# Ledger of designs, part 46: designed miniproteins, single chains

Each design is a single chain, and the fold is of that chain. pLDDT is the mean over its residues in the fold that is shown.

## One batch from the design tools (miniprotein)

Design m1594
Fold by ESMFold2-Fast:
Structure m1594 (fold): chain A 61 residues (1-61)
Amino acid sequence: SVLNASLEEKYQLILDFLKPMREQLNEESARIWIDYAARELGLDEEEREKIEKRVLEELGL
């Protein structure tokens, strides 16, 4: 069911996953986690880039 979620729902899932560990993240480590989560959620390269940018902006990284 998660693989069939909207792009917005997948963005929110990644953000909610990373927020609790925000203080332990830098841009490089956040990108690694985002790439991993994007693969698990079935995002293509374009969708991953769009979500990565928004997640990093929201986390202030």
Scores: mean pLDDT 84

Design m1595
Fold by ESMFold2-Fast:
Structure m1595 (fold): chain A 80 residues (1-80)
Amino acid sequence: SQSFTELVNFINSLDISSEVKSKLLSLAKDIESGKGLNLKVLNSILEDVPPEHHEEIRKKLIDLDVDVGVEALKNAVNKI
């Protein structure tokens, strides 16, 4: 999705380690695949991320989870 691509580009633009980026990208892929956002895993990853990035990372992952959930609900309602 466009929201997923934008999130991937955002994560890759952050001045953080490639290991932390890989963990965040794994969370994004789980959300995109319909597994939802695991807040406990996110909070654990954020312990290794500078505090100035926490709010924007949370917001973008939550926004993706909401977008995927809304699309799933629309598909369920419109199921013929």
Scores: mean pLDDT 82

Design m1596
Fold by ESMFold2-Fast:
Structure m1596 (fold): chain A 65 residues (1-65)
Amino acid sequence: VAEAAAETARRLGHSEHAPAIKQAVEAAGPDLRAQLAAAARTARELGMSEEDINAIVAAVAAAFE
């Protein structure tokens, strides 16, 4: 799940932010809602666009099995 968020950030051209996003998702624990909130908040704090934030959030949701 965390790796899916990081890989999406890398694909969007934010490779420098991928480790921070991965760490935030991992730190949120096993709850999907907490992981989605952590990914969105961290990406927003890093100055990513709403389109890029939505792509990362979608990747977290899709990877949660």
Scores: mean pLDDT 79

Design m1597
Fold by ESMFold2-Fast:
Structure m1597 (fold): chain A 84 residues (1-84)
Amino acid sequence: SDELAEQLVEALEAGDVETALELVRELLKGNSPEGRKALQKALDRVLGAPEIPESAVRALRELAERLPEVQALRTAVALLDDRR
């Protein structure tokens, strides 16, 4: 849902990895297309910021490490590494 996507952005920007982990799991629960789109929307919003907070960078890296099966997180970290 759009609300969960917004909560995920806020958790990532705050560096709250545990909340972000729970939100990613909730978005991907039942393997819904809507949940996957909401996750991608949250990641696009974080990556599209003019300056990405260091807290969000660290949270994204830790999420990708803890959820290696989530391709969208691995792609987001790769784009982040190529950026700065």
Scores: mean pLDDT 82

Design m1598
Fold by ESMFold2-Fast:
Structure m1598 (fold): chain A 73 residues (1-73)
Amino acid sequence: MWDELLEHIEKLIEKLKEFAKKDPKLGARYFAKLAAEIDALLATYGDQISDANKARLQKMRAETEAKAKELEA
């Protein structure tokens, strides 16, 4: 179910934040890849996802992109 997948992605983002404290350069790469995967998910399945879950994915995408840029600086 989409809700379970999104909850899993949110947990991955939190784990990745902890990992990035130890290796910010590799963390930046993983955040960038995750943002791209969320973009692909929205592009492929956007019409199959509820508006609430679309908004949730878009927020996660923005957060992962922002973290990638922050860690590169």
Scores: mean pLDDT 83

Design m1599
Fold by ESMFold2-Fast:
Structure m1599 (fold): chain A 74 residues (1-74)
Amino acid sequence: SPLEQAYAEIQALLAEHRKQLEQMLKENASDKEILEVVIQTLQRILAVLKSTPEADPELVERVEQELELAQALL
């Protein structure tokens, strides 16, 4: 289903995000650089969810709230 495909894409995005953060920590990336990557990943996840007609609107709202929090910390 489109929903299952969207969640698989989000899972892949989260796996790549985790690897990127691990590498950034090894390279002594700043808190700002880490937050910028978190914001970028949340924006990509939100785009997938908003393009998916059957996506849970409560999940969309939760991701939007996390994005707002991350942006406030930047």
Scores: mean pLDDT 87

Design m1600
Fold by ESMFold2-Fast:
Structure m1600 (fold): chain A 64 residues (1-64)
Amino acid sequence: SAEVEKKIAEVDEETKERVKEILEEYRNSKLPEREKTLEMMRKLAEVVDERIEKLQAIKKEAKE
């Protein structure tokens, strides 16, 4: 439905914004290269997990 497509588009936009913020934090980090790369990867994994949760919630709502 159009409502589901709109909600998915909103999640896509949120994901893009959060990834940009994480990459900016990585670029500005004063941590050693190995540590800042691991921190970036950890934060990106969190974004992926939250995206999955939001998309699952949209899918459940669409069944009602």
Scores: mean pLDDT 85

Design m1601
Fold by ESMFold2-Fast:
Structure m1601 (fold): chain A 83 residues (1-83)
Amino acid sequence: MRKKALEILNLTGQARADALKAASPELLEAYFEVFVERVEKRLEEEEDPWERINIGTMALMFATVMKDEETAEYFARKVNEVE
C-alpha cells in the first residue's frame, strides 16, 4: 500500500481528492502514515515560516477530511510551532 499511497501524495487538487475518495481503508491508512511522516520531517527541518505553515496546514486539512479529531488537534499544535 505505501507505493500506491505515495502515488496519491504526488497528485494535485481534484485528482488527489478523487483518488482518496475511491481509496480503500487500508490505502487511506497508508496514505495518512506517509503524509504524517513527510510533514513531521519537513516541519523539523524547514526554516521558512511560510513553507512550514503551508505544510502544517495541509496536514491539518487532511486530518479534518479523515474525520479524525485527535489527529487534527495534533497537527494544529504543529502548525502553532511555526508561528
Scores: mean pLDDT 65

Design m1602
Fold by ESMFold2-Fast:
Structure m1602 (fold): chain A 86 residues (1-86)
Amino acid sequence: MDEQKKKQEEADALLKEAQDLYDKGKKLAEQMAKSSKDLAAQGYIGTARRLQLIAEELEKLGDQEAAKVAQKYADEMQKKAEQLKK
């Protein structure tokens, strides 16, 4: 019985959630930007925070590479929010 396998299955699921959240969050924020840049910026910030929490959980599960990917998605969303603040 391999406890490491269970942690890896959880990490794989979280990484997939991070990727889906990144893709969907980007599309929703782009739609919001057409009506309000402030709402779009809030959407990007909210998505970045959720991605950062996923990165933390991935680190706790021992998947440092997946955690880096989720953190990179969070950083990209944060940068998009900053660009809209102009």
Scores: mean pLDDT 82

Design m1603
Fold by ESMFold2-Fast:
Structure m1603 (fold): chain A 69 residues (1-69)
Amino acid sequence: AAPEGYKGKEYVVTEEATALVHIIAGVTLATGIDAFVEIGGKLYPAREVPVGEPGEKFVLYVPEDVEVK
C-alpha cells in the first residue's frame, strides 16, 4: 500500500526505468525526503531496491510534491 503523502506510479523493469529510480532517489535524498519501490510484493527504499527481472512490474512511490516523468 502507498505510504501517506506519497503517490505511486507503475513501471516495467527496463534500463531506463532503473535509471529513473536512481535519479529520483538521488534528488529525494538531497532534499531529505525518501522515495520507495514496491517489487515482488515488498517495499524498499529506492536506493536499496534489488535488481528486478526484465519485464517485472514495480511501483515507484515519491512524495506528492516531487515531480516524476
Scores: mean pLDDT 68

Design m1604
Fold by ESMFold2-Fast:
Structure m1604 (fold): chain A 85 residues (1-85)
Amino acid sequence: MTLEDLIEKLKEYLKEHPDASFEEFVDYLRELMREAGVDEAVVDAAKDVLLSIPGLTPEQFLVILERLAELGLTIQQVAERLAAE
C-alpha cells in the first residue's frame, strides 16, 4: 500500500462514515498503517500525537497527508515522523 492508496482509503472511509469522530478516523488510520507493515509501537505513538492536537479534523489531516505524499514520503516515514513529535 502506498501513501496515496492510504489517503484514498481514508477519503472513502469518511464518505461511508460521515458522522465518525476524529478518534474513530484515527483508529481506521491505525489499522491501515498496521496493514502497511508499520510497527505497533510507532502506530500507537503516532495516534497519541494526532489525538493531542486540539481542533484537528479528518479533512485537515488529509490535506497534511497529501502534502507529505507530494514530498515522496512513505506510510512508514509518515508514522515515524508523527511518533517523533
Scores: mean pLDDT 84

Design m1605
Fold by ESMFold2-Fast:
Formats: C-alpha cells, sequence, structure tokens
Structure m1605 (fold): chain A 98 residues (1-98)
C-alpha cells in the first residue's frame, strides 16, 4: 500500500511538473508555471523520503493551482485531468491520516 501510494504521488507530481513547464515556456504564465514546478518537485522529493502526507499536500496544492489556471485558459481537458489528480491526492491524504 505505502509503495503504491508513493508511486501514484510521484507519477502525479511529475505530470503536474511537466504541465507547469508548458505553462512557463509555451503559455508565458511564468508565475503559475514556476510555482507548479516547485510544488511538484518538492512533492517528488517528499514522496521519495517517505513523507507521504507532505507529498500529498504538495500534490493537492499544485493540482489546485493548475486546475484554476486551466479554467482561466478555457482548457476543459486540462481542468478535468487536474480534477482527477486532485481527487486522487485528497483520497490518499485521508487514507494516510486514518
Amino acid sequence: LEEEIRRELIEDARWLGAQGMTLYLEKGLVEEGLEIMVLAGRAVQAAREGNLLEAADLVIRAARLYLETAKKLGDEEAAKQAEEILERAERIRRLIEE
């Protein structure tokens, strides 16, 4: 279970980091893109160190920022993907707290 949670958090964080890079380089959204990349990188590090609660919180923060940004851009597909990651990270966080 712990290994599965770690893997999911790392995969979601890496995906969010890639989206942050796209926002930064291709969309000119420097502040949002950099913040998402920083949160995603910190989440990967926390998950690798076994700090799964911190990793989940960081993924939630990155996903929320990306979701808000995608909605502002009118990117419905990106918003849907961000919502799925957010829901998964929130479920993981609740599981860790129990």
Scores: mean pLDDT 88

Design m1606
Fold by ESMFold2-Fast:
Structure m1606 (fold): chain A 64 residues (1-64)
Amino acid sequence: SRAAGQEGLLARFEETLERYIARGYPIDQIETLAQSAEAQYARLDPELAARVRELTAQAIEKLK
């Protein structure tokens, strides 16, 4: 896969995730967003889905 293109997708996901957190969205809603992204990204590359999970875990940890 093209790492540069996939990094662009992850950067956009991370930006969206940060906006949800900044707006005070509940953890359940953030998890729903992440699960949808994971499902879509898994169809492209399992490693990309794993990175989405890692970013989500880090974001949720900051909220605890």
Scores: mean pLDDT 77

Design m1607
Fold by ESMFold2-Fast:
Structure m1607 (fold): chain A 91 residues (1-91)
Amino acid sequence: SADEAIEKLEQAAKESPVPEVRERLEELRRLVLEMKRNGATVDSQIRITSLLFAAMAALQDALFRGEITQEQFDKLSKLLTQIGRLIDQFS
């Protein structure tokens, strides 16, 4: 559900030590809230997919730079995957 996606986005943002990842997750949360209010559009789906990709890329970069641990990466990437699946269910 949209509410579950929002909850997981808030969790991922709180648990992410990387500001760039937090910013993208906050933007995703705003888009999910808009989709919940107004329904899904093709443009909103494309934007969400792009932001999920950007958040994952930022996490991979942070892991490569040693800014997060493998455990943090695994946990956050799993949350992002779950968020993507939840969004697909109501889109």
Scores: mean pLDDT 80

Design m1608
Fold by ESMFold2-Fast:
Structure m1608 (fold): chain A 115 residues (1-115)
Amino acid sequence: MDKLKAMLAVVEATRELVETNEEAAKAAEELREELRRRALERGKEMGLSEETALAAAEVAFALPAGLEVVGGRLSENPELREQLIELAVKRAEEMGIDPEFARRIAEEIMEAGRR
């Protein structure tokens, strides 16, 4: 339960940062373009049409897993990393989760999302 809430806090913090910070928004858009290129190559290997491959990439980007990958990309910038952790901890605290636990989960998610 607490891990799921902490993960939700990180997802919501990532969404908020992308909506309010220009550098974060740019990084998310660059990642979207990279995911589209990878989806086309992967789709070709799997025998999927270009249209289906691109649709799959857009669905993946819109899901919480897509926001995890965005969080990983944002964490490559030290300033954005600090802002994301701070937002995630604040949101987790509002949900009754220990701030130290929330920080650890945020760091784990960002590390997993790095390319």
Scores: mean pLDDT 76

Design m1609
Fold by ESMFold2-Fast:
Structure m1609 (fold): chain A 134 residues (1-134)
Amino acid sequence: MPIVPSEEAIKLGDEALEALLKGDFDRAKELAVEADKIDPNAVPATLEVIDLLEEKRYEEAAELLEKIIPRLKSPWARALALYILGEAYEKLGRYEKALEAYREALEIGKEVLGEDHPLVKRIEKKIEELEKKL
């Protein structure tokens, strides 16, 4: 069945992020495969990023995300990737780079998801927390 791409893509992205944040890497990978039905360009890179995060290889995950983000044509996928990039930089103690990534994710997220979306509110909280550390 043809899916309305933007609505289903947003739902899958949100569920994948929630799974990733809970440390449920298997579920995050399952959701990334489902997202391939909507945006094939994001999926191989997303799976590799999840593997690197599971292995706590945060520097490699950040480097891969920085290479992938400019190639992502979907704004919602770009916002998710930027949020994950920010989280990887936080794990590395690179708080200024994490803030830059979160702020870019917030601008895109507000534009494509709306300011009341749960991901947007999550990004706002991350920015507030990091600003207190700097």
Scores: mean pLDDT 75

Design m1610
Fold by ESMFold2-Fast:
Structure m1610 (fold): chain A 60 residues (1-60)
Amino acid sequence: GSLSPVLRMARTLAEMYAKENNLSPEKAAKVLEAALAYARAHPDATAEELAGVVREVAAA
């Protein structure tokens, strides 16, 4: 199914970050899930906010 714009943005940012930073499949999955969860809770979230969530979860 099609994602909403904010969910599509969250997925794209998480997948790009995982690829660029060579994250393990397990860490990539956690980053993606966190970004999607944030986007679902905050449908007005900006790309900057979503990128911040991705970076924080990846660093944990």
Scores: mean pLDDT 83

Design m1611
Fold by ESMFold2-Fast:
Structure m1611 (fold): chain A 67 residues (1-67)
Amino acid sequence: SRQQKINQIKTILDNWARDPTSFQQAIDDISRITGVSKATVFDMIMKHSTEPSNDSMAQAIVDDVDK
């Protein structure tokens, strides 16, 4: 479901915030969850990096994928 994807991506973003070395793993995991390329995931993370929270950022990423 949409909410499950948002929750999974938020958890990945939270893990990356605690461990910067997990950035590549975060891209890999979000790519697998969303079905979009790793390059597209990187672009979405950069685009939504100004979101006020990881919840908001995860929602914005899922909204971009579901368009």
Scores: mean pLDDT 84

Design m1612
Fold by ESMFold2-Fast:
Structure m1612 (fold): chain A 58 residues (1-58)
Amino acid sequence: SMMEEEITKQRLDLGANLLKNDKDKTLTVREVADRVGLSQQTFTSRFKERYGKSPSSL
């Protein structure tokens, strides 16, 4: 539904901010996914769909 998609987008944006602010590259994609309440698989797939690149590239 529209509500679930909006929540997912907000979670992805939060994850993107966590990765961009991780200057020392200490956060794993798994840890970021967990922090935003998504599985690593869902986070990675949806992130690529939304931003056109892998979360590990940030």
Scores: mean pLDDT 81

Design m1613
Fold by ESMFold2-Fast:
Structure m1613 (fold): chain A 61 residues (1-61)
Amino acid sequence: STRFDTLPAAERAAQVARVKAAIVELNREGLGPSYAAIAERLGVSVQTVRDIVAHLEAHGA
């Protein structure tokens, strides 16, 4: 998907779960969880990570 907000709710939930998992793994590895690091880990754009984070903020992180 080129836009996070165009995904079905189930796929958006899956992307949110992947972002949360990436943050946990980056912290475990001693790396700072940044949008760029999360994007690289998940193989998505930095903009996609920002969209997911915005969704989490809107719906309770």
Scores: mean pLDDT 73

Design m1614
Fold by ESMFold2-Fast:
Structure m1614 (fold): chain A 81 residues (1-81)
Amino acid sequence: KLEELKERGERLVEEAKELIPKYLEALKNNASQEEIEELEKRLARISEEAKRLYEELLELGAEDEARELHERITSIPMSLA
């Protein structure tokens, strides 16, 4: 179970690494509001899934893995308010 959660965490980080540069490039190039909102929706989904995974890791007592996942996700600027 822990191995499965770690694999899911790696996939979420990889997806964030792909989507965040695309989102920043869309902002830089003055992409349409619809495109920006769609990218924000996808990033929000990744964030929500990462939160659920973080809670599952904590429930298993995998505090180090939970902290590492949180740091890897939040070190990428997910809040551009």
Scores: mean pLDDT 75

Design m1615
Fold by ESMFold2-Fast:
Structure m1615 (fold): chain A 85 residues (1-85)
Amino acid sequence: EDVLKEIAEVLNVIGDYINTKLEVKKAKNLEEAKKILEETIEKLKKIKEESDSPLVKKVIDEIIEILEKALKAKTKEEIIKILDE
C-alpha cells in the first residue's frame, strides 16, 4: 500500500512538471512563463514538506533544480529548451 502511494505521488509530481511545461509553451511572454515556473516551484516545495518518502523528495528536488535553472533564462524559447532536456 505505501509503495503504491509513493508511486502515485511520484507520478503526480511528474504530471505537474509536464503540465507546467505545457503551460509555459502557451504563455504569451517571458514574464508569464516565469510566473508559471515560480508557482510550480512553490507548489512542489509544499509537496516536499508534506511527503514522508525520500524518493518523492529526491524527484521533487531534481525537478525544482530544472525549474530554477529555467527561471534564469533570458527568453521563453530558452525556458522551453531547458524543460525539454
Scores: mean pLDDT 84

Design m1616
Fold by ESMFold2-Fast:
Structure m1616 (fold): chain A 62 residues (1-62)
Amino acid sequence: MDSLLDQEINDSMVRMVYSVASLIPKDDAIKDLDAAIEKAKKRGDTKTADVYAKAKELLLKE
């Protein structure tokens, strides 16, 4: 179950990752995020993978 606090922390982490990604060229940022998502999933870290996936979605939405 997701708590209200867990959702707020997740949103803050997504914004942080997106802000860092926006400092580099979009193609490089997407490539780095894809690698980070795959690596997190390989470790079974679904929460971190979701954070990177949401940051990538925000970057692609532009």
Scores: mean pLDDT 76

Design m1617
Fold by ESMFold2-Fast:
Structure m1617 (fold): chain A 87 residues (1-87)
Amino acid sequence: MEALKEEFREAARELVEAAKELVKEAEKALEAGKPKEAQKLALLAMFLATMAAASASMAGDEELVEEAREAYRRAKEVYERAEEELA
């Protein structure tokens, strides 16, 4: 079980970092007047953050679960702003 928990923690960390980077790219796309690109990047970030939260939960890392949930919330905010610009 220890090796498996470590793998889940490592996966969760990588997914959280990837989600955070995609949120930054989505925000840059939105600032550049590319709401469709921002929406796609934000949606991908939301997906990765969801996977990160699941992996962190399997690892028993509550702090990492909260970090993943925060990344999801930020991605959702960008996604919603991009949708408003497309409406």
Scores: mean pLDDT 87

Design m1618
Fold by ESMFold2-Fast:
Structure m1618 (fold): chain A 73 residues (1-73)
Amino acid sequence: EKKKLKQELIDYVQRVAELKAQLRELGNEEAVARIDEMLKKASEAYNKGDYEKAVEIARQAVEFAERELERAL
């Protein structure tokens, strides 16, 4: 179970990195800053051993990034 949560975290972090790069190219630095803050909270949860919370925050970062990208299109 913990191995699956770690893999999900890696997958969400990779996805949000792709979306963050697209938002940065569009000049949406406010969205990029918000994503960085969410990823910081996910990292803090991971370092505390709360992998479920880390995955949930990373998922929320992906959802936020996707919404902001849709607004820019």
Scores: mean pLDDT 85

Design m1619
Fold by ESMFold2-Fast:
Structure m1619 (fold): chain A 78 residues (1-78)
Amino acid sequence: SQAELKAEFLERLAKAKTHEEILELVREYYERLKEIAPSEVAKLVIEKEEQEFIEEIKRMIEEGKSLEEVKNFVRSRL
């Protein structure tokens, strides 16, 4: 279920030690969401959400935000 994927993601996010690991976990989470998407329209919505979220995370990293600040941002958006 989507709730189970989110719970697994949040546990792995807490253990991430680098910004790169956070980005990889977010990409993996959205790939798994797309696999369980009920329609092509739902999949396109998920793809757009993934792109926007990854770009926001990358901007935070470029702005020098700490690992914990990025993790907190990711937690707040889910």
Scores: mean pLDDT 87

Design m1620
Fold by ESMFold2-Fast:
Structure m1620 (fold): chain A 99 residues (1-99)
Amino acid sequence: SELRIKAANLLTAAGILYAAALHPVLSKEERDQAFKTAADLYLEAARLFVEAGDIEGAEWAIKNLEKLLQRAKEAGFSPEVIDYIEKKLEEARKLLEEA
Protein backbone atom coordinates (compact mmCIF):
# COMPACT_ATOMS: atom_id res chain seq x y z
CA SER A 1 0.00 0.00 0.00
CA GLU A 2 1.27 3.46 -0.95
CA LEU A 3 -0.36 4.85 2.23
CA ARG A 4 1.59 2.36 4.40
CA ILE A 5 4.90 3.33 2.73
CA LYS A 6 4.12 7.04 3.25
CA ALA A 7 3.18 6.39 6.91
CA ALA A 8 6.43 4.42 7.48
CA ASN A 9 8.46 7.27 5.95
CA LEU A 10 6.73 9.79 8.27
CA LEU A 11 7.54 7.56 11.31
CA THR A 12 11.21 7.48 10.24
CA ALA A 13 11.30 11.27 9.66
CA ALA A 14 9.70 11.92 13.09
CA GLY A 15 12.23 9.61 14.79
CA ILE A 16 15.19 11.33 13.10
CA LEU A 17 13.82 14.79 14.01
CA TYR A 18 13.29 13.73 17.65
CA ALA A 19 16.87 12.34 17.88
CA ALA A 20 18.31 15.55 16.34
CA ALA A 21 16.17 17.78 18.63
CA LEU A 22 18.23 16.81 21.71
CA HIS A 23 21.51 18.03 20.12
CA PRO A 24 23.19 20.74 22.30
CA VAL A 25 23.70 23.08 19.29
CA LEU A 26 19.94 23.68 18.98
CA SER A 27 18.27 26.67 20.65
CA LYS A 28 15.26 26.19 22.96
CA GLU A 29 12.98 27.50 20.19
CA GLU A 30 14.44 25.04 17.64
CA ARG A 31 14.05 22.10 20.07
CA ASP A 32 10.45 23.12 20.90
CA GLN A 33 9.60 23.32 17.18
CA ALA A 34 11.33 19.99 16.43
CA PHE A 35 9.27 18.17 19.12
CA LYS A 36 6.03 19.78 17.86
CA THR A 37 6.89 18.80 14.27
CA ALA A 38 7.73 15.22 15.34
CA ALA A 39 4.31 15.04 17.07
CA ASP A 40 2.60 16.25 13.85
CA LEU A 41 4.46 13.61 11.80
CA TYR A 42 3.51 10.80 14.23
CA LEU A 43 -0.16 11.88 14.13
CA GLU A 44 -0.15 11.94 10.30
CA ALA A 45 1.51 8.49 10.24
CA ALA A 46 -1.23 7.15 12.57
CA ARG A 47 -3.92 8.65 10.30
CA LEU A 48 -2.40 7.08 7.17
CA PHE A 49 -2.04 3.67 8.86
CA VAL A 50 -5.73 3.80 9.94
CA GLU A 51 -6.77 4.76 6.36
CA ALA A 52 -4.70 1.81 5.05
CA GLY A 53 -6.35 -0.60 7.55
CA ASP A 54 -2.97 -1.14 9.28
CA ILE A 55 -4.02 -1.09 12.94
CA GLU A 56 -0.61 -2.38 14.14
CA GLY A 57 1.11 0.47 12.26
CA ALA A 58 -1.25 3.00 13.86
CA GLU A 59 -0.58 1.51 17.34
CA TRP A 60 3.18 1.78 16.68
CA ALA A 61 2.82 5.46 15.69
CA ILE A 62 0.80 6.15 18.87
CA LYS A 63 3.42 4.33 20.99
CA ASN A 64 6.15 6.56 19.52
CA LEU A 65 4.01 9.66 20.18
CA GLU A 66 3.57 8.51 23.84
CA LYS A 67 7.36 8.10 24.08
CA LEU A 68 7.88 11.58 22.58
CA LEU A 69 5.51 13.05 25.22
CA GLN A 70 7.31 11.24 28.06
CA ARG A 71 10.71 12.49 26.78
CA ALA A 72 9.39 16.08 26.57
CA LYS A 73 8.21 15.84 30.22
CA GLU A 74 11.53 14.32 31.40
CA ALA A 75 13.52 17.02 29.54
CA GLY A 76 11.50 19.80 31.20
CA PHE A 77 9.84 21.24 28.08
CA SER A 78 7.36 24.11 28.57
CA PRO A 79 3.65 23.42 29.31
CA GLU A 80 2.85 24.80 25.83
CA VAL A 81 4.94 22.09 24.10
CA ILE A 82 3.68 19.33 26.44
CA ASP A 83 0.03 20.38 25.86
CA TYR A 84 0.63 20.44 22.09
CA ILE A 85 1.98 16.86 22.08
CA GLU A 86 -0.81 15.66 24.45
CA LYS A 87 -3.47 17.02 22.04
CA LYS A 88 -1.82 15.23 19.09
CA LEU A 89 -1.72 12.00 21.12
CA GLU A 90 -5.43 12.35 22.05
CA GLU A 91 -6.29 12.94 18.36
CA ALA A 92 -4.27 9.87 17.29
CA ARG A 93 -5.99 7.68 19.92
CA LYS A 94 -9.44 8.86 18.73
CA LEU A 95 -8.54 7.95 15.13
CA LEU A 96 -7.65 4.40 16.21
CA GLU A 97 -10.77 4.10 18.46
CA GLU A 98 -13.03 5.17 15.54
CA ALA A 99 -11.34 2.75 13.10
Scores: mean pLDDT 87

Design m1621
Fold by ESMFold2-Fast:
Structure m1621 (fold): chain A 70 residues (1-70)
Amino acid sequence: SAADSAELRALVEEAARKAGLSVEETIANLGRALQGLGYGVTPADVRAAVEGRGRLSPDQLRAARQLLRL
């Protein structure tokens, strides 16, 4: 949803600022982490979801939120 994309974007931007990384690096890192945990998500999928052009499942969104708040 638009609300999920807006929340994901805000969390990515905040995580990037906190870590001293670019938004693009944070998206790439999140995608690799989710893929490594077996969620079947790529950096391209995360980018599409952040931009409102794709969707993550509820389980993938929950995992993404948890990783971005670490």
Scores: mean pLDDT 85

Design m1622
Fold by ESMFold2-Fast:
Structure m1622 (fold): chain A 67 residues (1-67)
Amino acid sequence: MKLTITGEIKNLETGEVKEGSVTFDTATALGRTLLHDVKTALKPGDILRVTVDGKTYEITIKGVKIE
């Protein structure tokens, strides 16, 4: 299964802000943790900090999809 979080994505290294989506594989430890948080705690408007491909991002959550 894949978890897709859509929102405003800020790259903390460059300061670049872009609206978009980040997809996580729920078979990974990070993907499992995020799937649990989405089901139990995370709401639209929350800020999620994630590291993807060695880069750290802050995502202001607008929507979540599980596929």
Scores: mean pLDDT 73

Design m1623
Fold by ESMFold2-Fast:
Structure m1623 (fold): chain A 68 residues (1-68)
Amino acid sequence: GRLDEFLAVLREHGFRDIIRDGDEIYARSGYIRVVATKEKVTVLDRAKGIHLEATTPEELREALEKAR
């Protein structure tokens, strides 16, 4: 499903601190925080003060590269 696609992208980008609770995924790596639902993903870079949203796995990859 969509959540499994988002989970795969997060793992590809080196996220190891990942919690899946029903229809939500919570992940963190360094200063980056991610909250994913089947509808959207929010990416927060606390060091840069960046807030990005994604609705597809491709948009999530782009958001994670921008937060890097």
Scores: mean pLDDT 82

Design m1624
Fold by ESMFold2-Fast:
Structure m1624 (fold): chain A 58 residues (1-58)
Amino acid sequence: GPLDTPPAPKTIPELTPEEQAEVARLVRDGWTPEEIAERFGKPEAGELARQVREILAR
């Protein structure tokens, strides 16, 4: 059964194109990366938000 098998490594799922577009929109609306990560339940959304904020601030 699953209990006699070591934990399998998991790849980090990438954000969908829809999620990426929503992250960019939320950043433009003034949301913080922390709030965006909580909204999506994904730390990847927060990291993307930080990158988008840096690009928009240039």
Scores: mean pLDDT 71

Design m1625
Fold by ESMFold2-Fast:
Structure m1625 (fold): chain A 68 residues (1-68)
Amino acid sequence: DLARRQAVVDDGLTTVTNLLSLSDSHRDLSVTHLSNGDVVGSRRHLDLSTVHRDEAVRVSDETGRRLG
């Protein structure tokens, strides 16, 4: 079913794009906190950036697996 495969790709691409956008936002906040001397806040946002990036990779891998 081509429509099913297209829906999986579209959903996966949207999810990955949103997660990468969140990761980038947290990375930028981490840099901002660090420039303000807030090392603890910087680290927390960097950790959140990593979590969202890792989830994006997982969703991408899962989408590829579902299509294979």
Scores: mean pLDDT 81

Design m1626
Fold by ESMFold2-Fast:
Structure m1626 (fold): chain A 72 residues (1-72)
Amino acid sequence: GMEDGRKAAEAAERAAKEGDATAAVASAYQALMNGDSEQAIRAAEYAREAAEKAGDAGTARAALNVKEQALK
């Protein structure tokens, strides 16, 4: 539900702040699977920013894929 999606987005923000872009992507995907597209987009943006800062193109692409799925 939306509450679970919000929790996942908060986890993504925390992981991104700690430099763990991979964990942030996993949390973004959890928000998507919980049906909360708004929180999934938010979490994916945190993950993308962390991945770009780290130079991790693969993880940045994974974050964009979550965002693309949430927008459909």
Scores: mean pLDDT 81

Design m1627
Fold by ESMFold2-Fast:
Structure m1627 (fold): chain A 73 residues (1-73)
Amino acid sequence: SAEGEAKYQAGLEAYKAGDYETAAAYFAEAASLMEGRKQLEALGYLADAYNKLGRQDEAVAAIEEAARVHEEM
C-alpha cells in the first residue's frame, strides 16, 4: 500500500540517521500494512533495527515473523 511504502521510507530515513527506535516503529507499521516481499523487507529492517538497539528477543521475533511470511509466498 502507499501508506505502507511511506512508512517503510520513513523507517529507512530514521535508520540512516541512526535513530533506531524511530526506525523500528516505522518498519513495524510498514510490515503491518504490506504483504509479500515488501513485508519481508520491512521485517528484515525491523530485525536489524532491534539488533542495533540490543533488543535481541524482539529481533528474533521479527525474523521468525519473516520466516512465516516467506512460507506463505
Scores: mean pLDDT 88

Design m1628
Fold by ESMFold2-Fast:
Structure m1628 (fold): chain A 79 residues (1-79)
Amino acid sequence: SAAQRAELLALVEEFAAWTREQLAKLSPEQQKKFLERVGELYAELAPEMVARYEAEDWAGLIELVRRFKAGVEEIYAEI
């Protein structure tokens, strides 16, 4: 639905803003480690994100993006 697409966009924009803010607090070495771990997590989840997008499963895509966000927050806490 239009509401689900708006929720997904808002979630992505909020997450991008949070990530930018947190990256600015890290040293160059910490930024490299963070981005490498985030890239690995994204590579694991990307095929399922694509599948849900192609199926127009917006609720499932929102759930998966929220799981990705939680995983990235955990990675940041460990850096």
Scores: mean pLDDT 86

Design m1629
Fold by ESMFold2-Fast:
Structure m1629 (fold): chain A 65 residues (1-65)
Amino acid sequence: SKLERAKAQARGLLDFVRAARASLPEEHARAAEEGATAAIRAKTSDQAEAHLRQAGRAFSAATGL
């Protein structure tokens, strides 16, 4: 399902952000971690996808795109 796909992607992003946390800008890394965590906890696919998109944008900002 869309919800399961979004949660799986969010878990992957969260794992990567946590592993690279010390090497990423604090503000963007925190936003990416928070967004990914919110996506994992989401009850609907729309909520999960919205949080995942926000987390992805924060991660892109943290890594320089």
Scores: mean pLDDT 83

Design m1630
Fold by ESMFold2-Fast:
Structure m1630 (fold): chain A 68 residues (1-68)
Amino acid sequence: VSEEEKKKAQEAIDAVRATVARETGDTRELSDEELLARLAELLRSKGWSDAAVAQLVAELRRLIEIVR
């Protein structure tokens, strides 16, 4: 994995964290698992299908693993 890919992955993770904080009002730093759970809840509340939510959560988990 390139440093450019890690940077883009981190920027995507940061954007998701900012979106979750804005939508939920929880401004504390969430663990990776808490972030994934809050994102899944947020997407379901906006009418996303379970399959689409699972796919996006899996993609975010992949990005988290890239920045390790």
Scores: mean pLDDT 77

